# Ledger of designs, part 60: designed miniproteins, single chains, continued (2)

Each design is a single chain, and the fold is of that chain. pLDDT is the mean over its residues in the fold that is shown.

## One batch from the design tools (miniprotein)

Design m6084
Fold by ESMFold2-Fast:
Formats: C-alpha cells, sequence, structure tokens
Structure m6084 (fold): chain A 98 residues (1-98)
C-alpha cells in the first residue's frame, strides 16, 4: 500500500478498511481484531501515522518483531485519557467474561 500523498488520518482510515476487507475475504480473524484495535487506538488519541503503520504491517504479513515495534509506538502516542479509556474498556470485557 502506498502512503505517499495521503494525510495521516486518511492513511489510518484506509488501513482499517483494508484490514476489515482482508478479514471478510479470507476469514482472517486476526485482521478483523487488528481493525477493531486500530479504531480503538484512534479514539484513544493515538497518532494516525503510527496506527496506519501498525495496520499495514499486519495486513502485509510483517514479522512479530516489527508488529511489536509499531504497536509500542501506537500505545506511546495515545493520550493519558485515551490510555485510561482503553484500560477501562479491556476491564469491562474481562468483567463480562466472568
Amino acid sequence: MDLEGLSPEEAAEKAIELARRKAEETGDGEAGSVAELGELAMKAGADPRDVAELLYGVVEGGSSEEISKYLSKVVKSMTPEGVGGAISGVGAIIEREL
């Protein structure tokens, strides 16, 4: 995927759409989960550029090491309020499983 000429927000949105499409076409549950995480990260105030790189890396079959590096950048770019919201969201999911 070519990121040249897209705004960071446009690149992130396009990456989320491609991950969703890959999940629908191939039945890849991981691609679907990553699209949902990308949306959550954007709502949490993550840098759209880092979100786009993470999603493109997953869609293109990047190594676990590269994916972990991009994930760390996304988490680090989230606002303190956004991080709190993400933690609360995960807590609610865990509580629902109990």
Scores: mean pLDDT 66

Design m6085
Fold by ESMFold2-Fast:
Structure m6085 (fold): chain A 71 residues (1-71)
Amino acid sequence: MKEELLKKLDELLKKILELGKQSPELRPRATAFVMKLKLDLKSGSKSPEELLKEAEKKLEEFEQQVRQLEA
């Protein structure tokens, strides 16, 4: 259901922000992504399903970048 998708989306956005806090370079990128995605959600320009996929891909990207910074 749409409500469950929105809740899952919110949880993913929180995880992205938490990963962003691990690096000064990632922090502004995480914040900008979350703000843009929330605006896209409010404008109705993209479906919640599309936004969820974007958030999942961004989370994976940030996890990989954090691993690279630790290497």
Scores: mean pLDDT 79

Design m6086
Fold by ESMFold2-Fast:
Formats: C-alpha cells, sequence, structure tokens
Structure m6086 (fold): chain A 100 residues (1-100)
C-alpha cells in the first residue's frame, strides 16, 4: 500500500527516532516492495542483510560501523537501492551528531 518513496521516508524517520522495532518493520516492507518492482532476489537478500547489520550496529550505538556498512553497500548497487542506502546513511549521520 505504501509507495517505495514513502517506505524509504518512513524507515529514515524510524532510524532518526531510534525506533528500531518500526525500522525493522519498514525495512521488511521495503524489501517486499523492491521484490514487487522486479529487483533480483540475490540483490534483495544482500540489501535485507545490509539493513539488518545497520540496525544492529545502531542499536549497539556503533554509528561509525553502521555508516561504513552503508558506504560499502552503496558501491555495489545502483538505482532505487542506492538512493535508499544514501538516505539511510544521512539518517545515521544525523543520529550520530545528536549523540555527540
Amino acid sequence: MMSLKELIEKLVEAIKNKDFEKAEEYAQELVNKLYEEGVEYEKLQEFALTLRKVLTAMKEKKYDEAIKILEEAQKKVEGKIKEALEAFKEAVEEVKKEEE
């Protein structure tokens, strides 16, 4: 029901609010939406794993690790997945600045 853009915006908001339960929910919905948009299953699995690692690092307050994971993932992807990863990196960087 939510658009890809709306799901990305909701996930960014959840990340900024440190609402990891909602972030995991929106991450799963985003992966499902990308599958509907025709993204290859292998790329979807890598993206889902990346999001899971990022949320885990953020929950542990390892913001630099989360940023590094997102930067490395961005080098391997293009299109909508890259745009999503860039938005998530900006959200993590904002959270880090507020914690310092």
Scores: mean pLDDT 82

Design m6087
Fold by ESMFold2-Fast:
Structure m6087 (fold): chain A 86 residues (1-86)
Amino acid sequence: KKKEEEEAKEAFRKYLEALEELKKSGDASEGPKLRYLTEEVQKLKDATEGIVEAIREYAEKEEGEEKAKEIEKQAREELEEAKKQE
């Protein structure tokens, strides 16, 4: 389904943009933002693993490996919780 695929790409893009905004605002609160976006991603379970990997790669590029691993951990924990409740 091309529509679901396009929506997944848009949600993923917004997720990356939200991470960028958090860093540029000067008040990094990745946890709350990741939680909100992870809830949206629950609807797109097919792309969850790919999204987490892409987020980590993006964060490594911008924030460095330490921060990227923390962000990945938070995203994975929230996604795992969503999967268990499915």
Scores: mean pLDDT 57

Design m6088
Fold by ESMFold2-Fast:
Structure m6088 (fold): chain A 110 residues (1-110)
Amino acid sequence: SAMEERVRRLVLEAARILQEAFDKIKKIVDETTDPDELVEKITKVMREAYERLKRIIDELRALGAEDAVAQVVEMFRSLADEIVDYVKKKNPEAAERVQKIADELLAELE
């Protein structure tokens, strides 16, 4: 149906947003050695991704697609875990601060 196709497109757009955010964050982690600068840059990318995902989640909720909302929230949680793991390998001091930002953003989506 047209509604099922719209839900599918919104979930794919969410996946694309999250992949773009992770790619940007990996580059930031690889290029930034100062923990404060690293956290600031990652926070900006994560907040920009959060705002885009929030709009998608609002649209999915308007369509009654609660299973798709849960899927997008879980994709964000999985990405947050991957980001923290990547940061921890290069900059352990920044990892706890990035985890806190991820937890705050995830709580606002749920």
Scores: mean pLDDT 88

Design m6089
Fold by ESMFold2-Fast:
Structure m6089 (fold): chain A 81 residues (1-81)
Amino acid sequence: MEDLRKKREAFWKKYLEELKKFIENTYGKEIADHFLKYIENGDEEHLKKAIELVREKYGPEAAKQLEMLAKQFRELKKFIL
């Protein structure tokens, strides 16, 4: 048990809360839920569903941007934790 790890976990939790608010405000709760579940557990089905919903509602360019953002945040989680 290390204080530095706890600080990193606290930082990540806070960062995810802000990200959740941003995605919910931009794309809606359903898309935000799938996006966050992918970042949390790496479940590709949630990523695919989020991309599908964004593509249908906001178009293919928005879907591509969300996919890149999701993958960047997934890697950031691995780096921080």
Scores: mean pLDDT 80

Design m6090
Fold by ESMFold2-Fast:
Structure m6090 (fold): chain A 96 residues (1-96)
Amino acid sequence: MKGRVVDIVEDKELGNVLVVEAGATTAKGFGVRLDDGRIVVIPLSVARKHKLKDGDRVRITYKGKELRGVIDTNLPVGTEVELLVAGPDLKVERLS
């Protein structure tokens, strides 16, 4: 879902967590700078499950498409992003 970073909240263990507004949805997650220059957001529940942190290189499979990038927790408010939806169509692997 196309969205935008509207806030950044600090978490003691995870660091900066993005608050993203995408249509009628507001969600928290981790930013990923993709190798193709796009920015996506992994839902916080998925990032926490896979113990993702800033600087981790990741492979994402989302709705049959492979994406690669680096976790970036320092994305500013106003950044345009694609919010990835948690579910069976979202798989994340750490490569670092």
Scores: mean pLDDT 80

Design m6091
Fold by ESMFold2-Fast:
Parts: sequence; C-alpha cells; structure tokens
Structure m6091 (fold): chain A 72 residues (1-72)
Amino acid sequence: MREEEEREREKNLEEVRKAGLEYEKEPDLEKRKAIFEEVREKIYELAMADGTTSIRSEEEFEEALARNKAAA
C-alpha cells in the first residue's frame, strides 16, 4: 500500500526537477512564471507529505534551485 505513495512522490519529484531545469534555462520572465505555476501544486503536495513549508513564490523557487546547485 505505501509503495504506491512512494512511487507517486518519486514522480512528483522528477516532474519538479524537470521544471526546475526548464526554469533555469528560460530567459523570458513570463515563461518562467508559467513553468513555476505549472509545478506549484506538486511542490505543495511534496512539502505536505514531508511536513515542511511549501515554496510560495518564484523567489523561493529560485533560492531552492540555487541551493540545489550549491549542494551538487
């Protein structure tokens, strides 16, 4: 039963990761906003599952992407 929840979480993580890569390479501010809005709900679901605060704005999303790069 829990295996289905784990697979769904992995899919959501991969979708957010793909969107993050598209966001970083997109020079158009309006298109970047559209990418963020598209994955915003998935970010919220992941945060609720982990008991953490969701990313609420494009600024927080950019900070999260920068932190991920610094950790690599």
Scores: mean pLDDT 71

Design m6092
Fold by ESMFold2-Fast:
Structure m6092 (fold): chain A 77 residues (1-77)
Amino acid sequence: MTREELIEKVLKKFNNKFSRKFLEELFDTLVKNNYKLSTEEKKELYLKFKEENVPVDLLNEIIEELSEELKKHPELG
């Protein structure tokens, strides 16, 4: 699976409730940080993408989904 295919899969699963750009930034941050985000890193993403109106609960669900997909596809991270 490619990065683009995984991004597309997650976007469709969440009914495009957020932008591709937001999901790409989140994916890249998770890969850089060994599939974990600190409270501070989550806060920085919220500030950067405040206009996307992504609720905290939704962000946590997206992080869980991306982390599980990345565990299945170690070639991506």
Scores: mean pLDDT 77

Design m6093
Fold by ESMFold2-Fast:
Structure m6093 (fold): chain A 84 residues (1-84)
Amino acid sequence: MEGERLYQEAIREYAEFVVREARAGGTEMSEEELREGAEILAREVAEGENPGRESTSEEGLEVKRRTQEAGEEARRIREEAERE
């Protein structure tokens, strides 16, 4: 029960972080789409697997793909900016 609370909090926190990164990267996705996709990504990362990959709805997969691409772009820009 306590672990479930911590898990949900971690997912929400990660989703918020991804949304901030994606917006900083200059994505044109809506905040709602970004947050929804970020939550899907957060759950998959937390589980360490891709449970929705086979059973994910078409719309969910599309949102996830767009969010993943935006996150990757934002991460690349940040990594390049913070080079040692």
Scores: mean pLDDT 61

Design m6094
Fold by ESMFold2-Fast:
Structure m6094 (fold): chain A 118 residues (1-118)
Amino acid sequence: SAALEREFERFAGALTEFVKSNLEILKKAVPSEKAKKEAEALLEEAKKRIEKGDYIGALIEGGIALGLAQINYYLKLYENVLPYVKAALEIGIMVAEALGRHEVAAEFRELLAQLEEA
């Protein structure tokens, strides 16, 4: 689907740019429990969408997670940013693997590992 490819490329590009540009700040933040819980809910909904073959729906959940990360970053609420970024990366990995985009999935796993080393 051309729409699915377009949404995936948009999501993957925006997520990669955001994480790489902010890696050091993200590694230093202590994650908030509220943001972790809300991010886990987005990830769980995305997993259900993927199980049904609804990859566009999964990308919408990923886009919500990335958008919440970006808004919290703008508001200087750094403790909220990391949980949403991790959820977006995990959603991105699952969708990339499902679409056969294994190189993108590998790049997202590397970014996730760098954030988890903090």
Scores: mean pLDDT 89

Design m6095
Fold by ESMFold2-Fast:
Structure m6095 (fold): chain A 76 residues (1-76)
Amino acid sequence: MIEEKLKEKGLEEVIEEFVAELLPEAEAVAAQPREVQEAFLRAVGERVLELLEAALKLGYIDEETLELFREVLAKA
C-alpha cells in the first residue's frame, strides 16, 4: 500500500499527505493523558519507519538515513 502510493505520487507528495493527516490527530491527542500521547507517538514512529523502508526499497533514500531514524526511535 505505502509502496504503491510512493510509486504513484512520489516521496514528497506522500510525506505531505502524511503530515496533513497527522496534524489534526496530533492536536486532538495533545489534550489527552500522557499514556495516550505516548501510544500515538509510538504509532507515528512505526508508520514513519514503514514509509522510510518503502522509500529505501524504491531508491528515494539511502540505508544511512533509515539507520539514523531506527537509532533515534530505539533511544526514545
Scores: mean pLDDT 75

Design m6096
Fold by ESMFold2-Fast:
Structure m6096 (fold): chain A 88 residues (1-88)
Amino acid sequence: MITPEQIAEGIKEALLIAGLSEEVAEKVQKKALDTVKSLGLTGNAAYGPAASAATKELLELGVDLEKVGENMVNKEVTVGGGLSQLLK
């Protein structure tokens, strides 16, 4: 069964892939983990609250969420070979 710690670690990894600093990613990870643990949620039910807490922390830190989302999509397209699919 997926743990709150694994969910928080996944959020940290996603933020690092999006180009955020390790310090910011760790602060968001801690906030998501603390929120999920305070609610006593486990498994898939923990994802929504964790994502909400992460989003709020990013906004408090002044992070541009639109730019973060765009960078994540652009990196996925590049890594996923989307350009090679269009050239067929």
Scores: mean pLDDT 68

Design m6097
Fold by ESMFold2-Fast:
Structure m6097 (fold): chain A 62 residues (1-62)
Amino acid sequence: AEAARQAADAADAVANVRRAAAENPDMEVGDAEAVIRATPTRVQPAGAGGADGGAKARADAA
């Protein structure tokens, strides 16, 4: 459970970085790190959409 939560948090941070990089392709490593650090560490139960593909659900819609 805790490992799954950490994996979901990591996937969410990665999805955030990918989106930020897509919107700003000249993004620097420092900016990517800042996005990761700014992303909430805890999984958002209401916003996550579920454990199975929470980050993917955000990126790919439903």
Scores: mean pLDDT 60

Design m6098
Fold by ESMFold2-Fast:
Structure m6098 (fold): chain A 79 residues (1-79)
Amino acid sequence: SIAEFRARVRTLSPEEALAALEAYLRELRARSTDPQHRAALEGLLADARRLRATETDPARLMENVLGMLDVVAALEEGA
């Protein structure tokens, strides 16, 4: 579940948390058949890659990862 994933992410470094989020988003996208849901997940993957390239503050990186998980939770409940 996303709650279990969120708990795991909190035990990781910010870089590991971001990598885990990217893997989770790819898994969700592979399972989704809704074009709108898939497009939203692709957008989140693009945002995650941008964070990796631009965010150097570990606290801010973790905050963004957790924020993206909240968006994923909303998408899963809306599907």
Scores: mean pLDDT 81

Design m6099
Fold by ESMFold2-Fast:
Structure m6099 (fold): chain A 66 residues (1-66)
Amino acid sequence: AEKLEKELNELLEKLANATSIEEVYSLMQQIYAVIRDLVKQGHVELALKYREQADKLYTEKSAELM
């Protein structure tokens, strides 16, 4: 889990600093892929937490960039 959490936190930081909607979409796909790996490893609650955080950031960034 630690390796996947580190990867997710790095991707979430990139998402928070994204300057284009294309970049946001690309980062969301990468984030969801890592979240799926957390689920496969049995970390379902942790995966749900990161998905909620990513979805919130996506909504905020999309509103900001549109």
Scores: mean pLDDT 82

Design m6100
Fold by ESMFold2-Fast:
Structure m6100 (fold): chain A 105 residues (1-105)
Amino acid sequence: KKEEIEKKRKEFQEKYQNAIYLLAVALHEGPEKLQEAEELIRKYLEDPSYKEEFNKWAKEAKSRYEELVKQAKTQEELDRLRQLIYEAAHRFRKIVEEVEKEKAK
């Protein structure tokens, strides 16, 4: 049904955006937080039972990122926050590629 495809598209977009915010905030906070975020994303990609935990952390991360944007006083600070999003997207792509390779074995 058309509704099923639209639902799957929305779920895919939400998962992608949530992962990016989680990784972006973790990149800002440091390597230990980055490792925790990557492990949670990897677990969720392998096992849907982690969906609620992933969504909770992602919601907190999105709120934190929006707070950082509101606190930014210069264009340079906004540019740094934008760079975090780009690096997060790149890292998420690598995690997805690694998980899909392992599933194919």
Scores: mean pLDDT 81

Design m6101
Fold by ESMFold2-Fast:
Structure m6101 (fold): chain A 61 residues (1-61)
Amino acid sequence: AMEEIVVEPVTPEEAKALSDEEIERLRQTVADFDARLAAGQPLTPEEVREYLRAQNILDAL
């Protein structure tokens, strides 16, 4: 649906396969999007999907 943003599910196995460097990159991505939203800058639907995916991966760790 037009209002629905679908994010691929992340398994704990996939999350654990990430290196510490990759995890840090995901944290930086989330922080960047948070800062942009706080500044009133809208995210594109693709950026919203990346934001949610990064959060889901970090939450699965």
Scores: mean pLDDT 74

Design m6102
Fold by ESMFold2-Fast:
Formats: structure tokens, sequence, C-alpha cells
Structure m6102 (fold): chain A 79 residues (1-79)
């Protein structure tokens, strides 16, 4: 099972540790990635959830739409 992480604000580090302890693979996505770049990674890796910040959530939702995964991947917003 895989988690995408896009962002560094609190409480993201705490959430990362929780998912690592559950045996999830953590994949860090640069905050300056485009929606198109994120969409390609979503299609390739097929994560179970995405952890992001309020400032990046619109970009993440756009990427999910581009990947055809809207509503199929959980998005957790922290910070």
Amino acid sequence: MKVFVIGTSTPIPFLIEQYKEKGYEIIYIPTNSTPEEIAELLKKEKPDLIITTGSLVDKVREALKLAGLEGKVEVIVGG
C-alpha cells in the first residue's frame, strides 16, 4: 500500500510516521510539481491515499481529475 506526500506543514510529519508504522510505502512528491506531473505519478504508482496541505489541495484535486482517479484516492489535508 502506498501514500503520496505533497507538503511539509504540521501535522504532516506525524501522519507520515503513522502510515510508516502500518507498513505503507511513503512517496514524497515535490511541492513545485505540476498537476500533470502529479497525474502521471498517480497513474504509475496508484497510491491508496494522498497527504497534502490546504495550500496544495486544489493542485492535488486537479491532478486526480487529470489521472481519472477523482473519488478513488483518499485525500488527507493537514496544516
Scores: mean pLDDT 80

Design m6103
Fold by ESMFold2-Fast:
Structure m6103 (fold): chain A 62 residues (1-62)
Amino acid sequence: KKIDEEYNLLKEEFIKKMQEILGVSKEEAERILSQFDKAGLFAFYGRLTDEVVKYELEKAKK
């Protein structure tokens, strides 16, 4: 129960983080996430996280 909800919340928050940091819509962020998953790219979550983290770090450091 908690595990399933936690996973879904994490995914949803990641999508929100993408749209906030990258400036894309929620639908666009969900589409991007879904496309990577459908393409069978394992660690797609890591790739998206890396881009988000890099963007956030660049904004903070600059």
Scores: mean pLDDT 61

Design m6104
Fold by ESMFold2-Fast:
Structure m6104 (fold): chain A 69 residues (1-69)
Amino acid sequence: IEKKKEEVERKIKEDREFYKKLIEMASYKPEELAKIPEWRGLTPQDFEDLKKKIEEENKKLREEVEKLE
């Protein structure tokens, strides 16, 4: 149980770092985004959608930790 709580907390932290990168990338012009292979072809709308999905996942992970107490 303790190890599972640690694993979930680490995943939340990793998702938060990825989420911060998405917010930063969304502030760049499309030309800048096209230079990054993993972000190539994403539109500003795609970044908004990914941002929402990451927030939902982090919320679910936090609720899972809360349930484990």
Scores: mean pLDDT 62

Design m6105
Fold by ESMFold2-Fast:
Formats: structure tokens, sequence, C-alpha cells
Structure m6105 (fold): chain A 79 residues (1-79)
């Protein structure tokens, strides 16, 4: 079936786990090189968020991704 409400729940969970792992890596990142990698990944996540909104993903997941992005940006800013 082809509709936006049929998005895979497992795919969404994997995405959230990847974002959580990225946040944990950011907390442990002490070198500028690691922090710069996180910045590049944050840009990729922003593009992913655009795609998620374009595909009409559940708003709950969009909010979760936005919260994780905000936390990552705050961590980057603190450096």
Amino acid sequence: MVDLSSLSDEELEQLLKHLEQLREKMKKATSEEEIEKVRETVEQIKELLKNMKKQGMPEDYIKKVEEILKELEEHIKSK
C-alpha cells in the first residue's frame, strides 16, 4: 500500500537509536575533530528531518528528532 501513514515503525525506531548514539558520542567527544564530525552529521540529520516531514511521518517522531537535534546543537555550542 502506498500512503504516508504506512511508514515502517522499525525504521523510525532505528533512526531514533542512531540519534541517541550520536548524542552519546557528542558527550564523549573531547577533540575538535570529533566535534566537527558531529556537526557534519547534524547537517545530515537536518536533511533527514526535511525528508521525514516531506513524507508525512508521524508528528510524534518529528518532535523527537527535533528535540535530539536541539540537544546536539546545544552540545556543539557549548564547545
Scores: mean pLDDT 69

Design m6106
Fold by ESMFold2-Fast:
Structure m6106 (fold): chain A 65 residues (1-65)
Amino acid sequence: MSIRESAARLGLSLATVRAIARALGLSGPEGLWQALKYVAAGHPDPRVTDQLSPEQRARLAEILA
């Protein structure tokens, strides 16, 4: 499964995942996967939530329910 497909399953664009990875100090393809796993785990990290719009946060909450 591609990172783009996994991001789409969480209602996120690849650009948003890259922004989250950058905010978490993660780099490279492995950093993108780690950021995506962090979001999927529902981590209450302000560095993650600061990169999400209110609509993206609402959609993510619905998908993770």
Scores: mean pLDDT 74

Design m6107
Fold by ESMFold2-Fast:
Order: structure tokens, then C-alpha cells, then sequence
Structure m6107 (fold): chain A 81 residues (1-81)
């Protein structure tokens, strides 16, 4: 499903951030997620902006990896409704 594909891509982004991947590699992964979302009729620009905000909060220690994932799942469900 679209939701499962996007959730997998976001989980990979979170793992990449934790493992210290470069900002360029993380941005490329976010762009891949945005393209998949766009191909399924979701608002890729809104998703990209909100994902980058979640990653900023994660890097600042304001939210956990688990909270970032939960918020992303809620966002995908909101966009699919």
C-alpha cells in the first residue's frame, strides 16, 4: 500500500539520521519519499515541509525517534482521508 511504502521510507530516513548520514543523503531520501507520495496523489510539498520539521525537532532532541514515526503515520493517515 502507499501508506506502507511511505512508512518504510520514513523509517529508513530515521535510521539514516541515527547512523549519521550526511544532510545531502537525508535530503535525497526525503525527495524519494516526496516523489512516491506525489505519484499516489498526495501533497508532496506539504509532506516534505512537515517531514523536514519533524527531522529538525528530532535532531534538536525535542522528540524521540518513536514520536517522529508516530507523527509521520498520523500525517499520512490525515492526507489519505
Amino acid sequence: STAAALERLFADILDGVEKGLSEEQVEAAVETLARVAASRGLDAEALRARILELLKQLRAGKISKEEAYARFRALIREQAA
Scores: mean pLDDT 81

Design m6108
Fold by ESMFold2-Fast:
Structure m6108 (fold): chain A 74 residues (1-74)
Amino acid sequence: TLELLEELLARVKAAKSVEEARALLREFIAQNPDLPALVRQMLERAARAPSLEAVVALVETLVKQVRDTEAFRA
């Protein structure tokens, strides 16, 4: 999950518009139907963000939270 989210973050940072970033998020959710419920909910919220900067910030926050959770469980 973490590695997939880090790849998604890189793609979102490279996006040229908020529409492109939102499309990337929707495709990622569709391709990963077994995502943890909290991760899915945060990605769905990011897909509704009003700007590219807001989308990036939300995905960065999610990556950090998942990293912290994995470190705690390891």
Scores: mean pLDDT 78

Design m6109
Fold by ESMFold2-Fast:
Structure m6109 (fold): chain A 88 residues (1-88)
Amino acid sequence: EIEELKKKINETFKEVEKALDELRKRGAPQSVIDSLEKRLEELKEKFKKAKTVEELKEVLIEADILLGLARMVLAVQDLIDKIEEKKK
């Protein structure tokens, strides 16, 4: 169902945006944040052009992959923070 897919995609985009905001607050490298932001904007553009259920499913899968990547970067940033604390 098209409306359900659109709702899920928008929810996933908001979760990615929250993860990116958290990365910025924690001082993650700007180049990494910029890369993830570019991918999110590309997906938002693809979402605007999606007309079929199959196209929306592709956007949802790619959005979920991007959310997973952002969360993995947050986990690595946590590891970096812990290493730097032990160094001081």
Scores: mean pLDDT 83

Design m6110
Fold by ESMFold2-Fast:
Structure m6110 (fold): chain A 61 residues (1-61)
Amino acid sequence: SDELAEQIQAVFREAAAQPATEENIAATARRLRELYLQMGYSEEAVARAVATAVALLRHEA
């Protein structure tokens, strides 16, 4: 659990350091989804969390 949480934080830090290209955002979204599911979040909660992260990376929030 703690290791997965650290990986999620690392994914966000890496995404923030990279250009907000469609490719980078899609890769970030896929990795976040996998990590959140491994942490035991529901598909619905994961979809909301990933959508929020994508919106922030696109400056849509």
Scores: mean pLDDT 80

Design m6111
Fold by ESMFold2-Fast:
Structure m6111 (fold): chain A 100 residues (1-100)
Amino acid sequence: AMPVLSADELRELFAEDPEKGMETLEAQISLALAQKRVALALEYLFEGAALAQESRDLALVERLIALTERAREALADNPKAAAVLDELIEGLRRLAEELR
């Protein structure tokens, strides 16, 4: 089986091309959600959050907030995942306020 994109591969992609990194992250999360791989989607969202925080790029943080909100809507019927994503959205919004 082809391996899924690893955290290290995502970090390398973001270092070389942040726009392509975000597009790849969004595609991988959408695929994980479509396949009902909730844990994998959460892992990608948390790695994306770490990378956005390290970059201190407001535009990347705001794009990740939008992506996380879409994942939250997709997982509205999963209370545990929804709660985790609500906390992530709050943390990302606080980071965005700090960077303004």
Scores: mean pLDDT 80

Design m6112
Fold by ESMFold2-Fast:
Structure m6112 (fold): chain A 90 residues (1-90)
Amino acid sequence: MNELYVSAPPRALEGEVVEVTATFTKGLKNWSGSALVDTATGEVLSKSSENLTVEVVSLTKDKLTLKATFTDPETGETVTAEVTIEIEPI
């Protein structure tokens, strides 16, 4: 089974940098990557893997929804998962 698991803090202050971690599992194999994301903009400041892309799905004053896309390093096919972070305004 091909599965992408994405983890992020459930809550952050507006403008805090959070780490988003993605683990791609394919049978007995797994790969992981992480990205540092600015919660005020959804901007990716750094990432540990070129196979991981993180993009903003929605940004409101009270939540940030991110979509993680992981590229299978063996096939080049992509899998996606979403994660939502509650944003506390400053």
Scores: mean pLDDT 83

Design m6113
Fold by ESMFold2-Fast:
Structure m6113 (fold): chain A 85 residues (1-85)
Amino acid sequence: DDEKLKALFKELDTDGDGVITAEELKAYLTSKGLNPTDKEVQNIIDLFDEDGDGTLDFEEFKKMVAYVEKGDYSPFLEPLIEAVK
C-alpha cells in the first residue's frame, strides 16, 4: 500500500527534503523505544542506499520496507513493520 508507505516516509522525513537521513531514521527508531547506535543506523542506510548519497529516497525506502516484511531484517527495523500494517 503506497499510501501507508508515503505516510511513513513523510513521518521520517521531518525536514521535507524528500530523502531520509541517518539522523531522521535514528530519531524515529529511538521514538519507538529502540536505542540504535550511529553505526547501526548508518549500516541500514548503506544497505539500501543504491545511489551512494548517504540518504534513502522513496524508492530505496520501499525496498527497505519490503526487506523488513520478508523477515530478513535487523531487529532495529521492526517498528517499520508495525507502521505499514
Scores: mean pLDDT 71

Design m6114
Fold by ESMFold2-Fast:
Structure m6114 (fold): chain A 91 residues (1-91)
Amino acid sequence: DMNELISEGERVKREAKEIKQKALEAKKDKKDDMHSVEMANQAIRYAEKAEKNADESIKYAEQGDLRMASSKLGAARVYVELAKTYFENAL
């Protein structure tokens, strides 16, 4: 339902922001390791995509477009998992 989609969107958005913060910290800590910096940059990029799609999911849910909300939430979940994978490879 709409409330579940909004709740899940907010959860994914928070998770994306947390991954982005950790990736920024990893990039700073490993600034002389080109591979770690590249992986951290990819984690940041996918975390930003996840946050954007989660925001769009919430907006569609608020408009009553549950189909588009579900689609955008699905995309946000895929991007947050990619961000996690790249972040793990930055360590």
Scores: mean pLDDT 89

Design m6115
Fold by ESMFold2-Fast:
Structure m6115 (fold): chain A 79 residues (1-79)
Amino acid sequence: TPYSRAFEEVVRYTEERLKEAGITGVDVREAAIRAVANALQLLEGEEPFEKPPKGVSQELFDEMVEFAYRVLSEALKES
């Protein structure tokens, strides 16, 4: 589905950003799930509630959420 493809795109983005930042020991899929959860809240006009995973800064996590928002918004248009 467009949404499953969007999720895998968020997973790849998350992996690349964590690697670029030199962050190790973080579950990439868990980080992506949290970013997607916050992005879905924003798409519904609601406040995000998920915190960054341990070892990830709020700034980096907010960038992941923004990316998830963009790809999910595009996937929604394909539906």
Scores: mean pLDDT 83

Design m6116
Fold by ESMFold2-Fast:
Structure m6116 (fold): chain A 91 residues (1-91)
Amino acid sequence: SMVEEALRKRAELLAESAAHFEALKEYLGLSDAELEADPLLAHMVLSTAQIALLLERGEEEGRKALAELKKYVEENPDDELARKLLEFLES
């Protein structure tokens, strides 16, 4: 039952972050075909959309994930994608 509840929460988070996913996809100028061709890119965009939702809700998990992304961007300044994901979350 706890596993089923965790899976339901994950599915709800995916559904609720859909608007943030579409907004981020537009911000990055990415097509559905490009995301389908690059599963890692799709995962990064989806994960960032979920962080945006958590931040909108004022949840600590969202703030922690944002702080971790900020640290990654500071340590990896040549990662243009990571920088754009951070810019989206801070806008």
Scores: mean pLDDT 81

Design m6117
Fold by ESMFold2-Fast:
Structure m6117 (fold): chain A 80 residues (1-80)
Amino acid sequence: GLLEKLKEEEEKKREEQKKVNEYVAKELEIVGLFLDVERETDPAKIAALKAEIRELMKELGYDDATIAKRLAEMDAIAAK
């Protein structure tokens, strides 16, 4: 009936909100790691941070070309 359809719509809305919240949390984590790379001077630590950014971006569904481009843009900013 109508009441069962309303329950299904509310459950779907809750699942969609959870996915959005998880996506936003990971995007904020990636931003934090970009700032950590900008502040870091140790090449070994920079390499570790870049590896972590790459893995998180893959988890969010970014393709390898997009990840490579973002890391290259970060390197260009750091070289200034």
Scores: mean pLDDT 78

Design m6118
Fold by ESMFold2-Fast:
Structure m6118 (fold): chain A 94 residues (1-94)
Amino acid sequence: SMVDELLALSKELREELERNGRTKENLLKVAERMKEALERAIERETDPRARAFLERALALLEEMLKSDLSVEEMEKKYTQADVAVAWAVALLRE
């Protein structure tokens, strides 16, 4: 369920950015929602490899939320975080 929840959220947040635009405000909103989901996932994850990728994604999102970054830099970090989540999910589906 956690894997399915993370994948569903990742898809939902990508669709939200496509609909509402990749503004700084919208990137911060999707980053905050993904951060909350990742914090819950990390607390429940027992596979250290998957946890490492989830923790990497969390660190990237925290950097977006704490730093005054350009939209382009925020998009890059969000994409890197989304890729890290995808790797964690792939490991958990093995």
Scores: mean pLDDT 84

